# Designs tried in a protein design run: designed miniproteins, single chains. Part 86

Each design is a single chain, and the fold is of that chain. pLDDT is the mean over its residues in the fold that is shown.

## One batch from the design tools (miniprotein)

Design m2983
Fold by ESMFold2-Fast:
Structure m2983 (fold): chain A 77 residues (1-77)
Amino acid sequence: MKKEEIDELIEQVEKLAQEVINYAKTHLSKEEYAEALKIAGQALADVRKARILVSKGENLDEALEIAQKALERLQSL
């Protein structure tokens, strides 16, 4: 079901965002860490919106698109 697919994508985004932040904090320069934090923070904000849409059972297509785009942004880092 679309809801289950969206929930799985949200979990993947949340996990990857945390991994990106932790990696950047430990291994990258202060400037690169700031950029990673900005991108990861935006992805986390986007999937929170997707979770709200899923909880209402409305606009699941929009929620899916938001989660997919957030994942793609993190994967491009």
Scores: mean pLDDT 82

Design m2984
Fold by ESMFold2-Fast:
Structure m2984 (fold): chain A 68 residues (1-68)
Amino acid sequence: SEREKILEELEKWAKEKMKTANPAVQTVIKTLIEELRKHLDSLSAEETRKLAESIKKLVDQFLESEKA
């Protein structure tokens, strides 16, 4: 479904980002994605897309903080 596709693309994107992140940041990213997956069936495609965008922003912020 569209929701599963959005989640899978988010997971692939996040895994690329996590390759250079420390273990603590990796755990946070995995937790956010797992929470989204657990509640995926309760979300619309619109909600899933917006939440995925929010997670991407949070991931980028965490990675930038670690690089600094």
Scores: mean pLDDT 77

Design m2985
Fold by ESMFold2-Fast:
Structure m2985 (fold): chain A 120 residues (1-120)
Amino acid sequence: MSLRERITELYNEAVEAIENKDIEKLEKSVKELFELLREAIREKRWEDARFGLERLTGVLTLAAEFAEDEAALNEVQELSAQFLEALRAKDEERALELLKKLERLAFETIEKLKKKLEAE
């Protein structure tokens, strides 16, 4: 399977998981997306990394919307913009630092979504 095909499969799985309120599947798919994006950056596959970032940003935006977390939504957009600049600059070290920040935000957003769904 190509890297982009795998990213697309995980993106679709994550979106379906949000729609189906399957937090465990969402967490697993998002974790695998971060691993693939990290691999693409380390291998200097900048176009594949940008493709992965766009899909990951889509998933995190949707998760923040379902969590009704405006602060998380704004932070995802800000970090994603900085990350895109790092990828365009081909700055591996900065891209990996921003990836870690985005991963932390993603985990916090998924936890808030989980809490919201448990309260429904």
Scores: mean pLDDT 88

Design m2986
Fold by ESMFold2-Fast:
Structure m2986 (fold): chain A 94 residues (1-94)
Amino acid sequence: MTARERALQRESLRLEALHLADLFLNGKISDEEKFKERVKEILEEAKRLGDENTAKLAEAILNKDFEAIKEYKEKIEAAMDPAVLAEIEAARAA
């Protein structure tokens, strides 16, 4: 796996984790069991990729720890590469 492929996978996972965090914080979860399964999948993937902040965000969501969710959400947003994000958005639009 190239460094670019790893960066794309990491940022894609972060975007999904941030989206699930937003759904939880805004009370927009329609299926709690399916949501919980998705968050667990993100946690395992984040651990596999060595993304500690995304793993901690997923754990915070599972624990319903609102303060930790906000903390790790901010840390992830600050660490994201805008060039990689632009590449992901371009791929989604194509």
Scores: mean pLDDT 79

Design m2987
Fold by ESMFold2-Fast:
Structure m2987 (fold): chain A 81 residues (1-81)
Amino acid sequence: GAVKSTEAFEEFQKKVRELAEELRKDGLTDYADKVEQAAENQDVKGLGEIARELEKDGYTEYANKLKKILADYFFKLVEAA
């Protein structure tokens, strides 16, 4: 339903903002900016590409956090439908 879809999106946005703040604190400002822009545009493919770039650059923990945020969001969207 619409209410559950809205809650899923709000939680997704909160988690993305938290990840972007963690990236920014660690000096990964370019990644923080990319994550925020992709999330604002609901660019799931872009967020997946950012996760792969993080992994390639050795930021495996951040890549895994982003992948989990995406997976949790999609799971909630399927439940809300």
Scores: mean pLDDT 79

Design m2988
Fold by ESMFold2-Fast:
Structure m2988 (fold): chain A 55 residues (1-55)
Amino acid sequence: MEELQRRLEEAERRYKEAKLGKENADSFADHISPEQREKIKKRYEEAKKEYEALK
């Protein structure tokens, strides 16, 4: 239980960071490369899935 709780807290932290990165990328979509935009989107999706899977 404690190990899962710690992982959940870490996943939540990652999710918050990735969410901010994704929002910034969406705001500046025309000023970033397609490859960079895809990388940011993928990181956000992974962080969100990991957080959802742990709760």
Scores: mean pLDDT 75

Design m2989
Fold by ESMFold2-Fast:
Structure m2989 (fold): chain A 52 residues (1-52)
Amino acid sequence: GHNFVPHSFTEPTYDDVDGKPLLGGLNQGYRDEDTGFVVHHEHVADAPKVPA
């Protein structure tokens, strides 16, 4: 299962659901701590379709 934790990305990072960049300085989205998969806040609920 996914273990999404809020994360602040300081490097160029892209949402793995829709491919859009995560920009800004704080809490741009969530990262799966096991796989490193990244999503915007709005896409956490959509993340169940993410491969393990």
Scores: mean pLDDT 64

Design m2990
Fold by ESMFold2-Fast:
Structure m2990 (fold): chain A 80 residues (1-80)
Amino acid sequence: SKEEEEFAKQLREHVKQLLKQLRERFATLSPEELKEETERLLAEIDEAIDYYKDNPEIKAIFEEFKKELERIAKEQLAKL
């Protein structure tokens, strides 16, 4: 539906902005803080994936968010 398409569009934009903010934030964290924050955020994303399990477009957005978050955390941890 048009409402679902608009929600997906807004969600993609919000995820993009959040990933940018997370990159900046993660650069300021210790290795221990980075691990704890990453584990917490991944748990929240997994809950969202389960909640939207019957909405493949929204689920895919959260799955991509999870993948990018793991990449950002791994890249930042490798610099420490």
Scores: mean pLDDT 86

Design m2991
Fold by ESMFold2-Fast:
Structure m2991 (fold): chain A 83 residues (1-83)
Amino acid sequence: AEVEALLERAIAGDPEALARLAEHVKAAPPEEARALLARLAAALTARVGPVGAARLWARGLALTLSAEEQARLRAEEAELLAA
């Protein structure tokens, strides 16, 4: 599926795939968009850490994260900075 291929490429650091995924999320139903954002946030956090994931969200995607995922990323960032 196109979405799965875009997710894999975006996680690998392909900026064009990130841009295409952002357009797909903007066009998707809210439930699907939220699920895609959660999956991308989790995968980016695993690869680059919570601080890197937060910077990528701010720069690469002008997208809204769920309140729960935003709180999770902020908590992980605070914990990382305290270490």
Scores: mean pLDDT 62

Design m2992
Fold by ESMFold2-Fast:
Structure m2992 (fold): chain A 108 residues (1-108)
Amino acid sequence: SETDQLAEEAIKRLDTLKMMLLDIGKQSDADNQAKARAVAKEFETNRDDIAKLAKEGKLSRADAQEIIRIADDALTKIVDYIKQGDFDGAIAVAQEAAKKIREIVEAS
């Protein structure tokens, strides 16, 4: 279905965010490494929950589209912060995105 395709696109974006945070963690000090790993785990949990909601027919098209918008906004901002060498800024953006996505998933 169209909703299943949107769910797959949301999952791909969360997998990309997870990978970026793990890479940020490898380049960061010990404190930011721990924070980046924690957010990467939140994206992994959110993607697994999105996959489950989609399989159960509980993920709406509107929610899938909103998750994609949040993820795309976060990806753009994180890339900009990485280019500036601002890993604190990148992690903060990722934390807010993970929180917003979790709120949508929990409301489903």
Scores: mean pLDDT 90

Design m2993
Fold by ESMFold2-Fast:
Structure m2993 (fold): chain A 87 residues (1-87)
Amino acid sequence: MKELLEELIEKIEEVLEEMKSASPEEARKLATEVFEELIKALEKRHPGLAAMARRYLDAIRAGMSKENIIKALESMRGTLRDTLRHL
């Protein structure tokens, strides 16, 4: 469980780094892929975290800006770090 959350945090950090040079279209695709991966990874053991990721994914699909996508990724990373700290 700890390794899973650490791996997902690293994945978000990698995507946040890629966001620095990404176009808005590329940022949307990268964020969509990472949130889909988060949902799949978390849905069985952390359904609340999966539900949070699904809400962000829905907002991205509805046309969230690159700036707000970055904020969503940072918020998700923060929540995963907080969860990891309580394990």
Scores: mean pLDDT 85

Design m2994
Fold by ESMFold2-Fast:
Structure m2994 (fold): chain A 107 residues (1-107)
Amino acid sequence: MTPEQEAFEVLLSALLEDPELAKELIEKSKTMSKEEREELLFEAFLEGAPHLVDAEKKTIDITPILPYSGDKDLLEALADSNGQITVGQLLEALVAHLEREREKLLA
């Protein structure tokens, strides 16, 4: 599994209350483009965590997500003054974290 796919699966599973729906969307995501995955994930945030979503800015409040991302400093550096980032930026931060953790395990 690529770090991009792992980050996507972790976020999608956390946002969807229905584990069967999450599983079906994870399987479907394996054939999706990067843009399609980001759109699906943004829709999952709107359904599962609408209180974190700024629909006008198309950003996510990362403050409650930081403990699950594993790289607080990186996410804070990417956030605007309100702690909000795009879904694409969140995925990139999680991918970078997963790659660093994998490097530590291989060292």
Scores: mean pLDDT 72

Design m2995
Fold by ESMFold2-Fast:
Structure m2995 (fold): chain A 84 residues (1-84)
Amino acid sequence: MDMQLLRLIQLGKELASQNPDDRDDIMTTGDTMVTNIKTQGSISPLYASMQIVQFVDWLNSRRNSPLIPVINDTISKLQQVLED
């Protein structure tokens, strides 16, 4: 399993704990990404990166929430991880 994906799941849980109203959306999106990656068979770094990019885009759409600072930091860290 991609270590970056595990970090993303952990981050999703942290974000959900800070904003109960967004909890279900964040958790459902994260779980869907994990399921899609796992059911694709052997996880290639490229495939995992594509899934992470999609989740980062979704997190970016949440910038209107009280989580704006955390979302910005999260996006930056995930983009850095994808490049590394």
Scores: mean pLDDT 56

Design m2996
Fold by ESMFold2-Fast:
Structure m2996 (fold): chain A 88 residues (1-88)
Amino acid sequence: MNAEDLEKEYEELVKAGKLTPKDFAEFMLKAIELGLPEENELMSFVNSLMERLGISEEEMKDILKTIVEEGIEAGEEKLSKKAKERKK
């Protein structure tokens, strides 16, 4: 996968309005691995998703660290838990 493919996945997630914790975790892991240069676009996406899920910046950093160190599934679990807590 390359940066162009990752951007297309991001656009599809936004257009569908069906952002899942798994899709977000997978996207963030791929972005980290590729070292994306579009910091503003990546931050815009992350901020939009964080607002939708009610996640703080510190919680986002913890989720990203979990994805990198423990894998996508662990990151997805943390993000899913946060989304459920905020949906109430």
Scores: mean pLDDT 61

Design m2997
Fold by ESMFold2-Fast:
Structure m2997 (fold): chain A 104 residues (1-104)
Amino acid sequence: GREAVLAKLPPEAQEYLKKAEEAAKNEDLEKAKEYAIKAADAAGGGEAAKLTEEAIEAIENNDLEKLKKIEEEILKLYKENEAAALAITAGVTLVGKLLQRLKE
């Protein structure tokens, strides 16, 4: 479940994901993106933060080829740093759902 996934993350990453979720509930796209990137950084450093930013940008631009490449990099990261991959996936999913709602 969602709670079990969050429990695998560092406390700082968990706090940033909670802030990202709160921003998403308020339809604050900029804060949701900022906190999602910070959550990834807390779990996996600059590389995880960069992958999160690039994944969000690919979703915003409907760049399916770039998104597929990023998904492959995240899958590889799951084997090396599960916490980072989970933080990226949680943040990107949260922002992606918000972007879908805002397109309505």
Scores: mean pLDDT 85

Design m2998
Fold by ESMFold2-Fast:
Structure m2998 (fold): chain A 72 residues (1-72)
Amino acid sequence: AEVLTRSGTFTYPIEEVKKELPGVNNVEELKAYLEKQLKAYAAANPGVTIVSLEVKEEGDKVTISYTLEKVL
């Protein structure tokens, strides 16, 4: 079986994140929200593993980085 790795990095203005997710007020809450979403995705997709999820606040922006692996 081969392992497929998918990674992404997204940077958003904090104001845009708060507008889209009114219940998310800080980086910790954003990370918790994203962890919940990724765990739900992994549970629905057998063979998918969450390798990493990192959320960083950088001035007026937030940077989200994730890595997923899927066994074929």
Scores: mean pLDDT 77

Design m2999
Fold by ESMFold2-Fast:
Structure m2999 (fold): chain A 120 residues (1-120)
Amino acid sequence: DKAREDAEKILKLLDKDGDGVVSFDELIEGLKRYAEEVLKISLEAFVFMLQRLLGLEKIDGVFDEALKKALEELFKAADRDGDGVLRGDEIVEFVRQLFAPSGKPSPYIQAILEAIRELL
């Protein structure tokens, strides 16, 4: 199952030490590696996608302070206990909010979210 394989790769990239805990810095590094290794697109193309998904005013493919702040706000929204890390369902919620901020995820993204949930 491609969705399960891709979900396992995403989790491994986000949680490199396998402790079930994802910090904001690990998340940013994991997203960049996910673009390169799983999506097989340039970092610039991935940043364009994130800027559009998050509704940023400047869509230039540059990972800047505005994009970092938008990702930090999503991270904080998913971090329900406020401990500065994402665990279990909080990781699933972050991925959902990132790829479907104002609506239902695509069937492929929905399959990824379900696979992540099963792996946690």
Scores: mean pLDDT 74

Design m3000
Fold by ESMFold2-Fast:
Structure m3000 (fold): chain A 80 residues (1-80)
Amino acid sequence: SEAVRDKVLELVEKGAEAAKEGNKEKAIEYGKEAEKLLIEAGYDEGLAGGIRTSLENAGEEGISEEGKKQMLDGVREDLS
């Protein structure tokens, strides 16, 4: 669904931005919300979990602006 894809991309953008700002808790929260939305929409659980794990790792380790762009491009590809 285009609406699900757009919402997940919004959540990943917000999660990666939170991670860039050092807000680990919000990055993890957005990752879990994205995973739940994808699973409820019938996407692969491994794909959904992978997106959540990427945001958890970004929250834990930090993420650059380039890393955020790469993550968003990867998620767009995975959901197309």
Scores: mean pLDDT 87

Design m3001
Fold by ESMFold2-Fast:
Structure m3001 (fold): chain A 99 residues (1-99)
Amino acid sequence: DAARKAAEEIIKLEGLNLSVDEVIAMIDESSRAMLESSRAGVEPLVEKAKAEMTPEQLRKLAEEFRKVAELLRKFDTPANRELADLYEEAAERLDELAK
């Protein structure tokens, strides 16, 4: 599993006295904090983009949001799945606005 392999690599790299499950839990907690911050930031950003951006700029922003979602899915935790879904839904809304 990708999340377990990433956790094992982090443990080795950082010299942590933690189990793989503990590292996965720490990543999930970090992702939840990021999810809360991103909900506060992404919704206003999409509304501002709707008001101020050209169709070309909206498509470019949607592409960047999808790249962020792909990076988040490398760590398969519940919070990262929800965060990745948030960015993909925002990208879909931006693409619809660009039509």
Scores: mean pLDDT 74

Design m3002
Fold by ESMFold2-Fast:
Formats: sequence, structure tokens, C-alpha cells
Structure m3002 (fold): chain A 55 residues (1-55)
Amino acid sequence: SMEELLEEIKKLSKDQQLQRAHLLYSKSVWDPSLSDEERKELLELGDKIVEDVLK
């Protein structure tokens, strides 16, 4: 689930978490195979990672 993935990402350093968020944002732009729903999920996951790091 997305919650389980977020828990695993939170175990990483803050720098590694931000790198993961940037990779998700990048993939949402460059990957033409993504559906609109999949693209939205990547963006939402990236946003949640960044918000948690900035708290």
C-alpha cells in the first residue's frame, strides 16, 4: 500500500527522502506510459514525503 511505502521511505535520511520525492516528480513528467491516475499517485506520494520532511 502507499502507507507501507511511506513508512519505508521515512526510515531513510531526510536527504534520501527528498531525493525519492524528486525522482517521483521527475517520473510523473517524463514517463509517457503512466495513466492519469498513476501520475496523480506519484505526485501525491512526492508531496507527502516533502511535507513530512519539512515538519
Scores: mean pLDDT 81

Design m3003
Fold by ESMFold2-Fast:
Structure m3003 (fold): chain A 65 residues (1-65)
Amino acid sequence: GLEEASRRLAEELGLSEEEARGALEAVMSDNPVLTENAIAEAARASGLSREEARRILEEAKRQAK
């Protein structure tokens, strides 16, 4: 569920659970602006590329339900 996906996302991106939960909720909103901003923020915070951050967030969205 959402809690489990947020924990995994936090581990993968090096974020807090609260930060990961916010990013996950943004991508689950299906709002393209919120999704793009969440991907960009995750990439900056983690040091990953935007492509890698997108892949991780999309996988977390699938796991969150």
Scores: mean pLDDT 80

Design m3004
Fold by ESMFold2-Fast:
Structure m3004 (fold): chain A 75 residues (1-75)
Amino acid sequence: MARPSLAELTARFDALVADRASPAEVRAAIRELLAQGASEADLLGALVRTFHRRPDLPAAERERLLAVLAEVVAE
């Protein structure tokens, strides 16, 4: 399968944020994207871009998303 683009990764994180996805849903999405060939750097870059596009996103939500990403990639 072709690796997801930065635009596709950013759109996926934007949707997760808009839908107020649970930590379990975010974890599942990150695992799926890694299985599709996304790198850790691509995922982090897309998440940072999502934060820059959503300046009103609460710090607690940003920390939650970053923590889930760190947990999944540490496995």
Scores: mean pLDDT 81

Design m3005
Fold by ESMFold2-Fast:
Structure m3005 (fold): chain A 85 residues (1-85)
Amino acid sequence: SLEEILAYAREKLDEIEQEMLAEVPDSLKPAIRKAFETARALIEAHIRRLAEQGKSDEEIRAEVDRMLEQARNFLKSLAEELKKK
């Protein structure tokens, strides 16, 4: 269902946020939390738009998985760079 896909996306974003917060200095944590608040709203809006366009739950889920994969790869690279300071 659409609600299950929304819950899944939120759970995975929470996981990525916690992973990122563990890797950054305390001074950056408020900015990271605000960025993830914005990302959740944008991803939820995108999921709802795909549903309105007649995309199946399977197609929407595949797009969410693709977006989460790209976010994880970007954040992993960023965390590795931040660890050098």
Scores: mean pLDDT 80

Design m3006
Fold by ESMFold2-Fast:
Structure m3006 (fold): chain A 101 residues (1-101)
Amino acid sequence: MKKVRVVADAEDPETLERARLIAENFRKAGHEVELEVVDSSDEGIKRAAEILKENYKENGLTTAHAAMAGLSPELAQKAGKELSDEERQRIVDAMRAREAA
C-alpha cells in the first residue's frame, strides 16, 4: 500500500474532476489517497510543489505524475518550477533505473 496525494486546482472544475477520478483509481488499486485542493496563489503553488516532492519521496514517480495531472496547466507549470534541476534529474534517473531492471 502506498500513500498518494492528488492535488486539484480549486478554480478549474475540469482539472478538479480529473483529480477526483485519479484519486478514485488509486483507491481502487488499494492505495491510501488524500485529495488536496489548492488555489493559484503563490501559497497554493508552493503547497502543490511540496505535495509533488512528498509523493516523489514516499511513492516514486508515478504518484508525483498523478498529482500534477490533477492541476491546471498553468498551476502545474508553476509548481514544476519549484522542483530543482537536481530533483528533475533524480526523477529521470529513477525512470531509467526501472526500465533497465
Scores: mean pLDDT 65

Design m3007
Fold by ESMFold2-Fast:
Structure m3007 (fold): chain A 90 residues (1-90)
Amino acid sequence: MEKIKKIEEEAEKALEELLKALEENAPELWQAMDPKQRELALEGIRNGHLALLLRKEYEETGDEEAKKKAEEYEKKAKELAEELQKLLAE
């Protein structure tokens, strides 16, 4: 679990840096999104990134726990993307 926990911590840090970059480089676009849309977009990105990193860990180590967590994050990313799409459909 130590390796998986480290991957999750790195993904949280990457999300914080992405949020800062969006606020700095596209403030008008970022401000045009309502808070719910922002939260869903960021959580979708976070879960997708975690799924990718954990899938790679499984491929390198054969860790079944990494595979299980990757599948859970993949499912959540899909659900968040569908919810965001519904909000954007007006």
Scores: mean pLDDT 75

Design m3008
Fold by ESMFold2-Fast:
Structure m3008 (fold): chain A 94 residues (1-94)
Amino acid sequence: GMIEKAIEELKKLREEAEKLGDSLAATAIDSAIKALEEALKLDDKEEQILLLEIALGVLRISLGVAKIIGDEKSAEILEKAIEILEKVIEELRK
């Protein structure tokens, strides 16, 4: 399903972050993966959306940190992770 595909895409981005030694991006993406896995256990769409919006907030804070420290590669990976999670939330809102 859509959430399972997002988990697999985020796992690939986490692997990229880990190869770069980027613990900030890897940790933020791990949190998003866990949120998606927990969302799969929920029957209520609104509760799924709330959980994923919290995870999206964590990714956005991490992106802000990456930009402040000048880590352009970390920022690129985090922007891709944000886009994946935003698409899942948008689809759930339909």
Scores: mean pLDDT 87

Design m3009
Fold by ESMFold2-Fast:
Order: C-alpha cells, then sequence, then structure tokens
Structure m3009 (fold): chain A 75 residues (1-75)
C-alpha cells in the first residue's frame, strides 16, 4: 500500500512518462532512454520500498513504454 505522498509521486511519474512518449520530436530510442532514466531517478528517491515493490514499478514502466511504442508503430 502506497502513502498519499508516494501515490502522488507515482502519478507525477506516469504523467512525465506520457509527456515524453507524446513528444514527437524525440526518436523512439531517445524516448526509451529518457523514460529509463526517469524510472531509475524515481526509484532512487524511494529507497524504503521493498525489492518486490521496486520490481513491480520497473515492470510497469517497461510494459507501458513497450506498449506505447508498439501501438504507434502498428498504426
Amino acid sequence: MLTPEQERLAREFEERIRAIMDDDSLSDEEKIARVTALTDEFLARLPFLSEEEKELIRQRAVEYVKRVIAEKKAA
């Protein structure tokens, strides 16, 4: 269970990922690099999370990026 502060940070993180993915001036490789860096930065600011919670966040971020890229290329 996330605290209200952690939930707010998670929402801000997701919004920042969406902003990167919606920026058509960036290449797919630049989008992946920026989202990966943002994910690492986000997790570094939550050192009290369990390894299981950190792994879940990493998986969620990777799945989101992969899905958005695939949807844009398929269209």
Scores: mean pLDDT 74

Design m3010
Fold by ESMFold2-Fast:
Order: C-alpha cells, then structure tokens, then sequence
Structure m3010 (fold): chain A 73 residues (1-73)
C-alpha cells in the first residue's frame, strides 16, 4: 500500500541520515574501522562506530537533531 511504501521510505531516509551524522561525529576520534547502524524507531537511530581510539555509540534524534556520543570501549 501507499502507507507501507511511505513508512519504508522514512526508515531508509532515517538510516541514511544517521549514518552520515555518525561518520561526521566519529571522524574526530581517529580512523573509522567499521560502522553499524540500527534504527530504534522513526525518530531515533543508533550507530556503533569502531575507530582506532575505541568503540563509540552514537545516538541521533531525528526530530530534535540531538546527537549523543559515548565511548563503550
């Protein structure tokens, strides 16, 4: 249905935007080794970014533009 197509498009857009934001934030922590993006909901996405300096969890709120970064390892 049109509603299903719209929902899938929003999820794809959320993943793309969060990945770009996570890469931008993580570049200051050294060379990026890997990135894994998980959509929590339509407005909140988490990315696990492994860099030379450690592993960082980046959470993006797509409604407010708030980005939270914390070092896991």
Amino acid sequence: SAEEAAREALLARAKELAEKIAKYEAKKYGKIISIEVEVVDLHRVKALVKTEKGVYEVEVDLLTGKVTVKKIE
Scores: mean pLDDT 71

Design m3011
Fold by ESMFold2-Fast:
Structure m3011 (fold): chain A 90 residues (1-90)
Amino acid sequence: AEAIKKAYEIVKNNSEEEIQKLIEELQEQIENTPDVEKRLELAEEMGLIITVQEWFNDPNLSEEEIEELVKKMIEIKKKAEEEEKKKKEE
């Protein structure tokens, strides 16, 4: 749930050059991570940064609409995490 909020703050508060560097660092970490769970976590973080960056580059989206999209993504992520927890209990 925190990953999408962090992605929003990263894109809002950083330059395109800084965002690109963060994406490259995450990509390198993914390639060098043998743990499947950690790889998926890093891939999700990278994907969320890219997605939020695309929202900020969309001329039809206001900052308020982007904030609402972030809230919706948090809700979707919480549902996915709940389903994953149910699979790990058995």
Scores: mean pLDDT 77

Design m3012
Fold by ESMFold2-Fast:
Structure m3012 (fold): chain A 87 residues (1-87)
Amino acid sequence: SEIEKEAKERIEEFKKLLEEKVKEGEDLNEMLEIVVKALKEARDLAESAGNEESLKLIQEIAKLLLEIAREKKADKKIIEELEKLAK
C-alpha cells in the first residue's frame, strides 16, 4: 500500500531525527509525548470526518512509533497510548 510505504518513510525520518535530538540532550519522552498528542488529535478529526484511509494511516504510524518507543525504553504511559492508537 502507498499509505503504508509513506508511513514507514516518515517514521524512518522521524527515528533519525529523534536519535539526533537525544544525542543533543533532548528528552525522548517529551518528544514522543508531543507526537502522541498530535496523533490523538488527528485520529479524533479523522473519526469525526469518517475518513477511514486517514484512520488506517494513523494506525500504521502508531504501530511503527510503538516499535521505536519499546526499543528506546520510553515511559509505560507513552507505550500504552501508542498501543491504543495502533488498534
Scores: mean pLDDT 79

Design m3013
Fold by ESMFold2-Fast:
Structure m3013 (fold): chain A 98 residues (1-98)
Amino acid sequence: PISAAAVASARALVAQAPAQVAAFREELREVAALEDEKEKRRRLTTLYSAAGIELAALEFAREILREGGAPEEDLAAAEANIAALRALMEEIKELDEE
């Protein structure tokens, strides 16, 4: 059985996700503007890793919410932020391939 504490922690993580996604988007804008290719590659790699960790955490939180019987709005919020992180990671990958 999923504990109420686990569901509450998952909900808190999902609630914090929009701010984290916004922070990653701002970092990507700064990195995309860099003229130093070495620094740009280093920062893209770091940002990709950070976004990947956040994505894994949100996917785990989504499963906890699903098993815990959380409201549809909590699951929808998790799915929206997972989609936003996947889109961000694809943009990072495309910039790294240039």
Scores: mean pLDDT 87

Design m3014
Fold by ESMFold2-Fast:
Structure m3014 (fold): chain A 74 residues (1-74)
Amino acid sequence: SEKSDNTSLANDYISKAEEYLKKGDKDKAIKYAQKAYDYAVKGDNKSLQYRALSIIYKAKGDDEKAKEYDEKAK
């Protein structure tokens, strides 16, 4: 289904965002995390939405918001 396909794409973009975050490429980490967020919204997956937001805030240096969204993703 489209919902399932969107969830799969969100997971793929989260993986890419995490790779770029580990490399210190903050711009690409935010870019791919934003794509992950958009697909997670389309897939109606709140956990993936929060994971994507956590990555965005980590890349921005906002560790407190990143932790908040990591907890919400559980």
Scores: mean pLDDT 87

Design m3015
Fold by ESMFold2-Fast:
Structure m3015 (fold): chain A 87 residues (1-87)
Amino acid sequence: MPSPAEVAAALARASREELLALAREFADYLQGQAKASTDPEVAAALQRMADALRALAADLEAGRISDAEGRVYLRVAWHEYARLLAE
């Protein structure tokens, strides 16, 4: 798993199109993890994060949020995922 610093650095360099791709790929990954999880609380948390990332991608595509806001939200999502795995 990439470190928070590596994720932040990658997101700082990412274009809007790359942010959209990352949000969608991360959402798909988390949904897959949710379906594979045997812990219903972990599965629910992963599914909520996937849904939030799909909403983020839609907001980025529609221009409802800035690229800077998208970068912050993606960093927060990676931090939440890292915390969930540490539990």
Scores: mean pLDDT 79

Design m3016
Fold by ESMFold2-Fast:
Structure m3016 (fold): chain A 70 residues (1-70)
Amino acid sequence: MEELRRLAEEITAWAKEQIEKDPEKAAAIRAGAVLRLIGEGLDLGAAPEEIEEAAKRVAAALEEHEKALE
């Protein structure tokens, strides 16, 4: 689903900027990004399996970004 992919990219970009501004809040920002993706993904009518995979990718990308800031 292209709309879900775009949503995940937008949420990831937003969350990366927030982590860069406040790295101490990275865990909370990651959790918020995943919750937002799940909620908005459900509103888009995306399949639960697609939402789960997108959420895993977003969480992983944000965790890698946080580690790269060290």
Scores: mean pLDDT 83

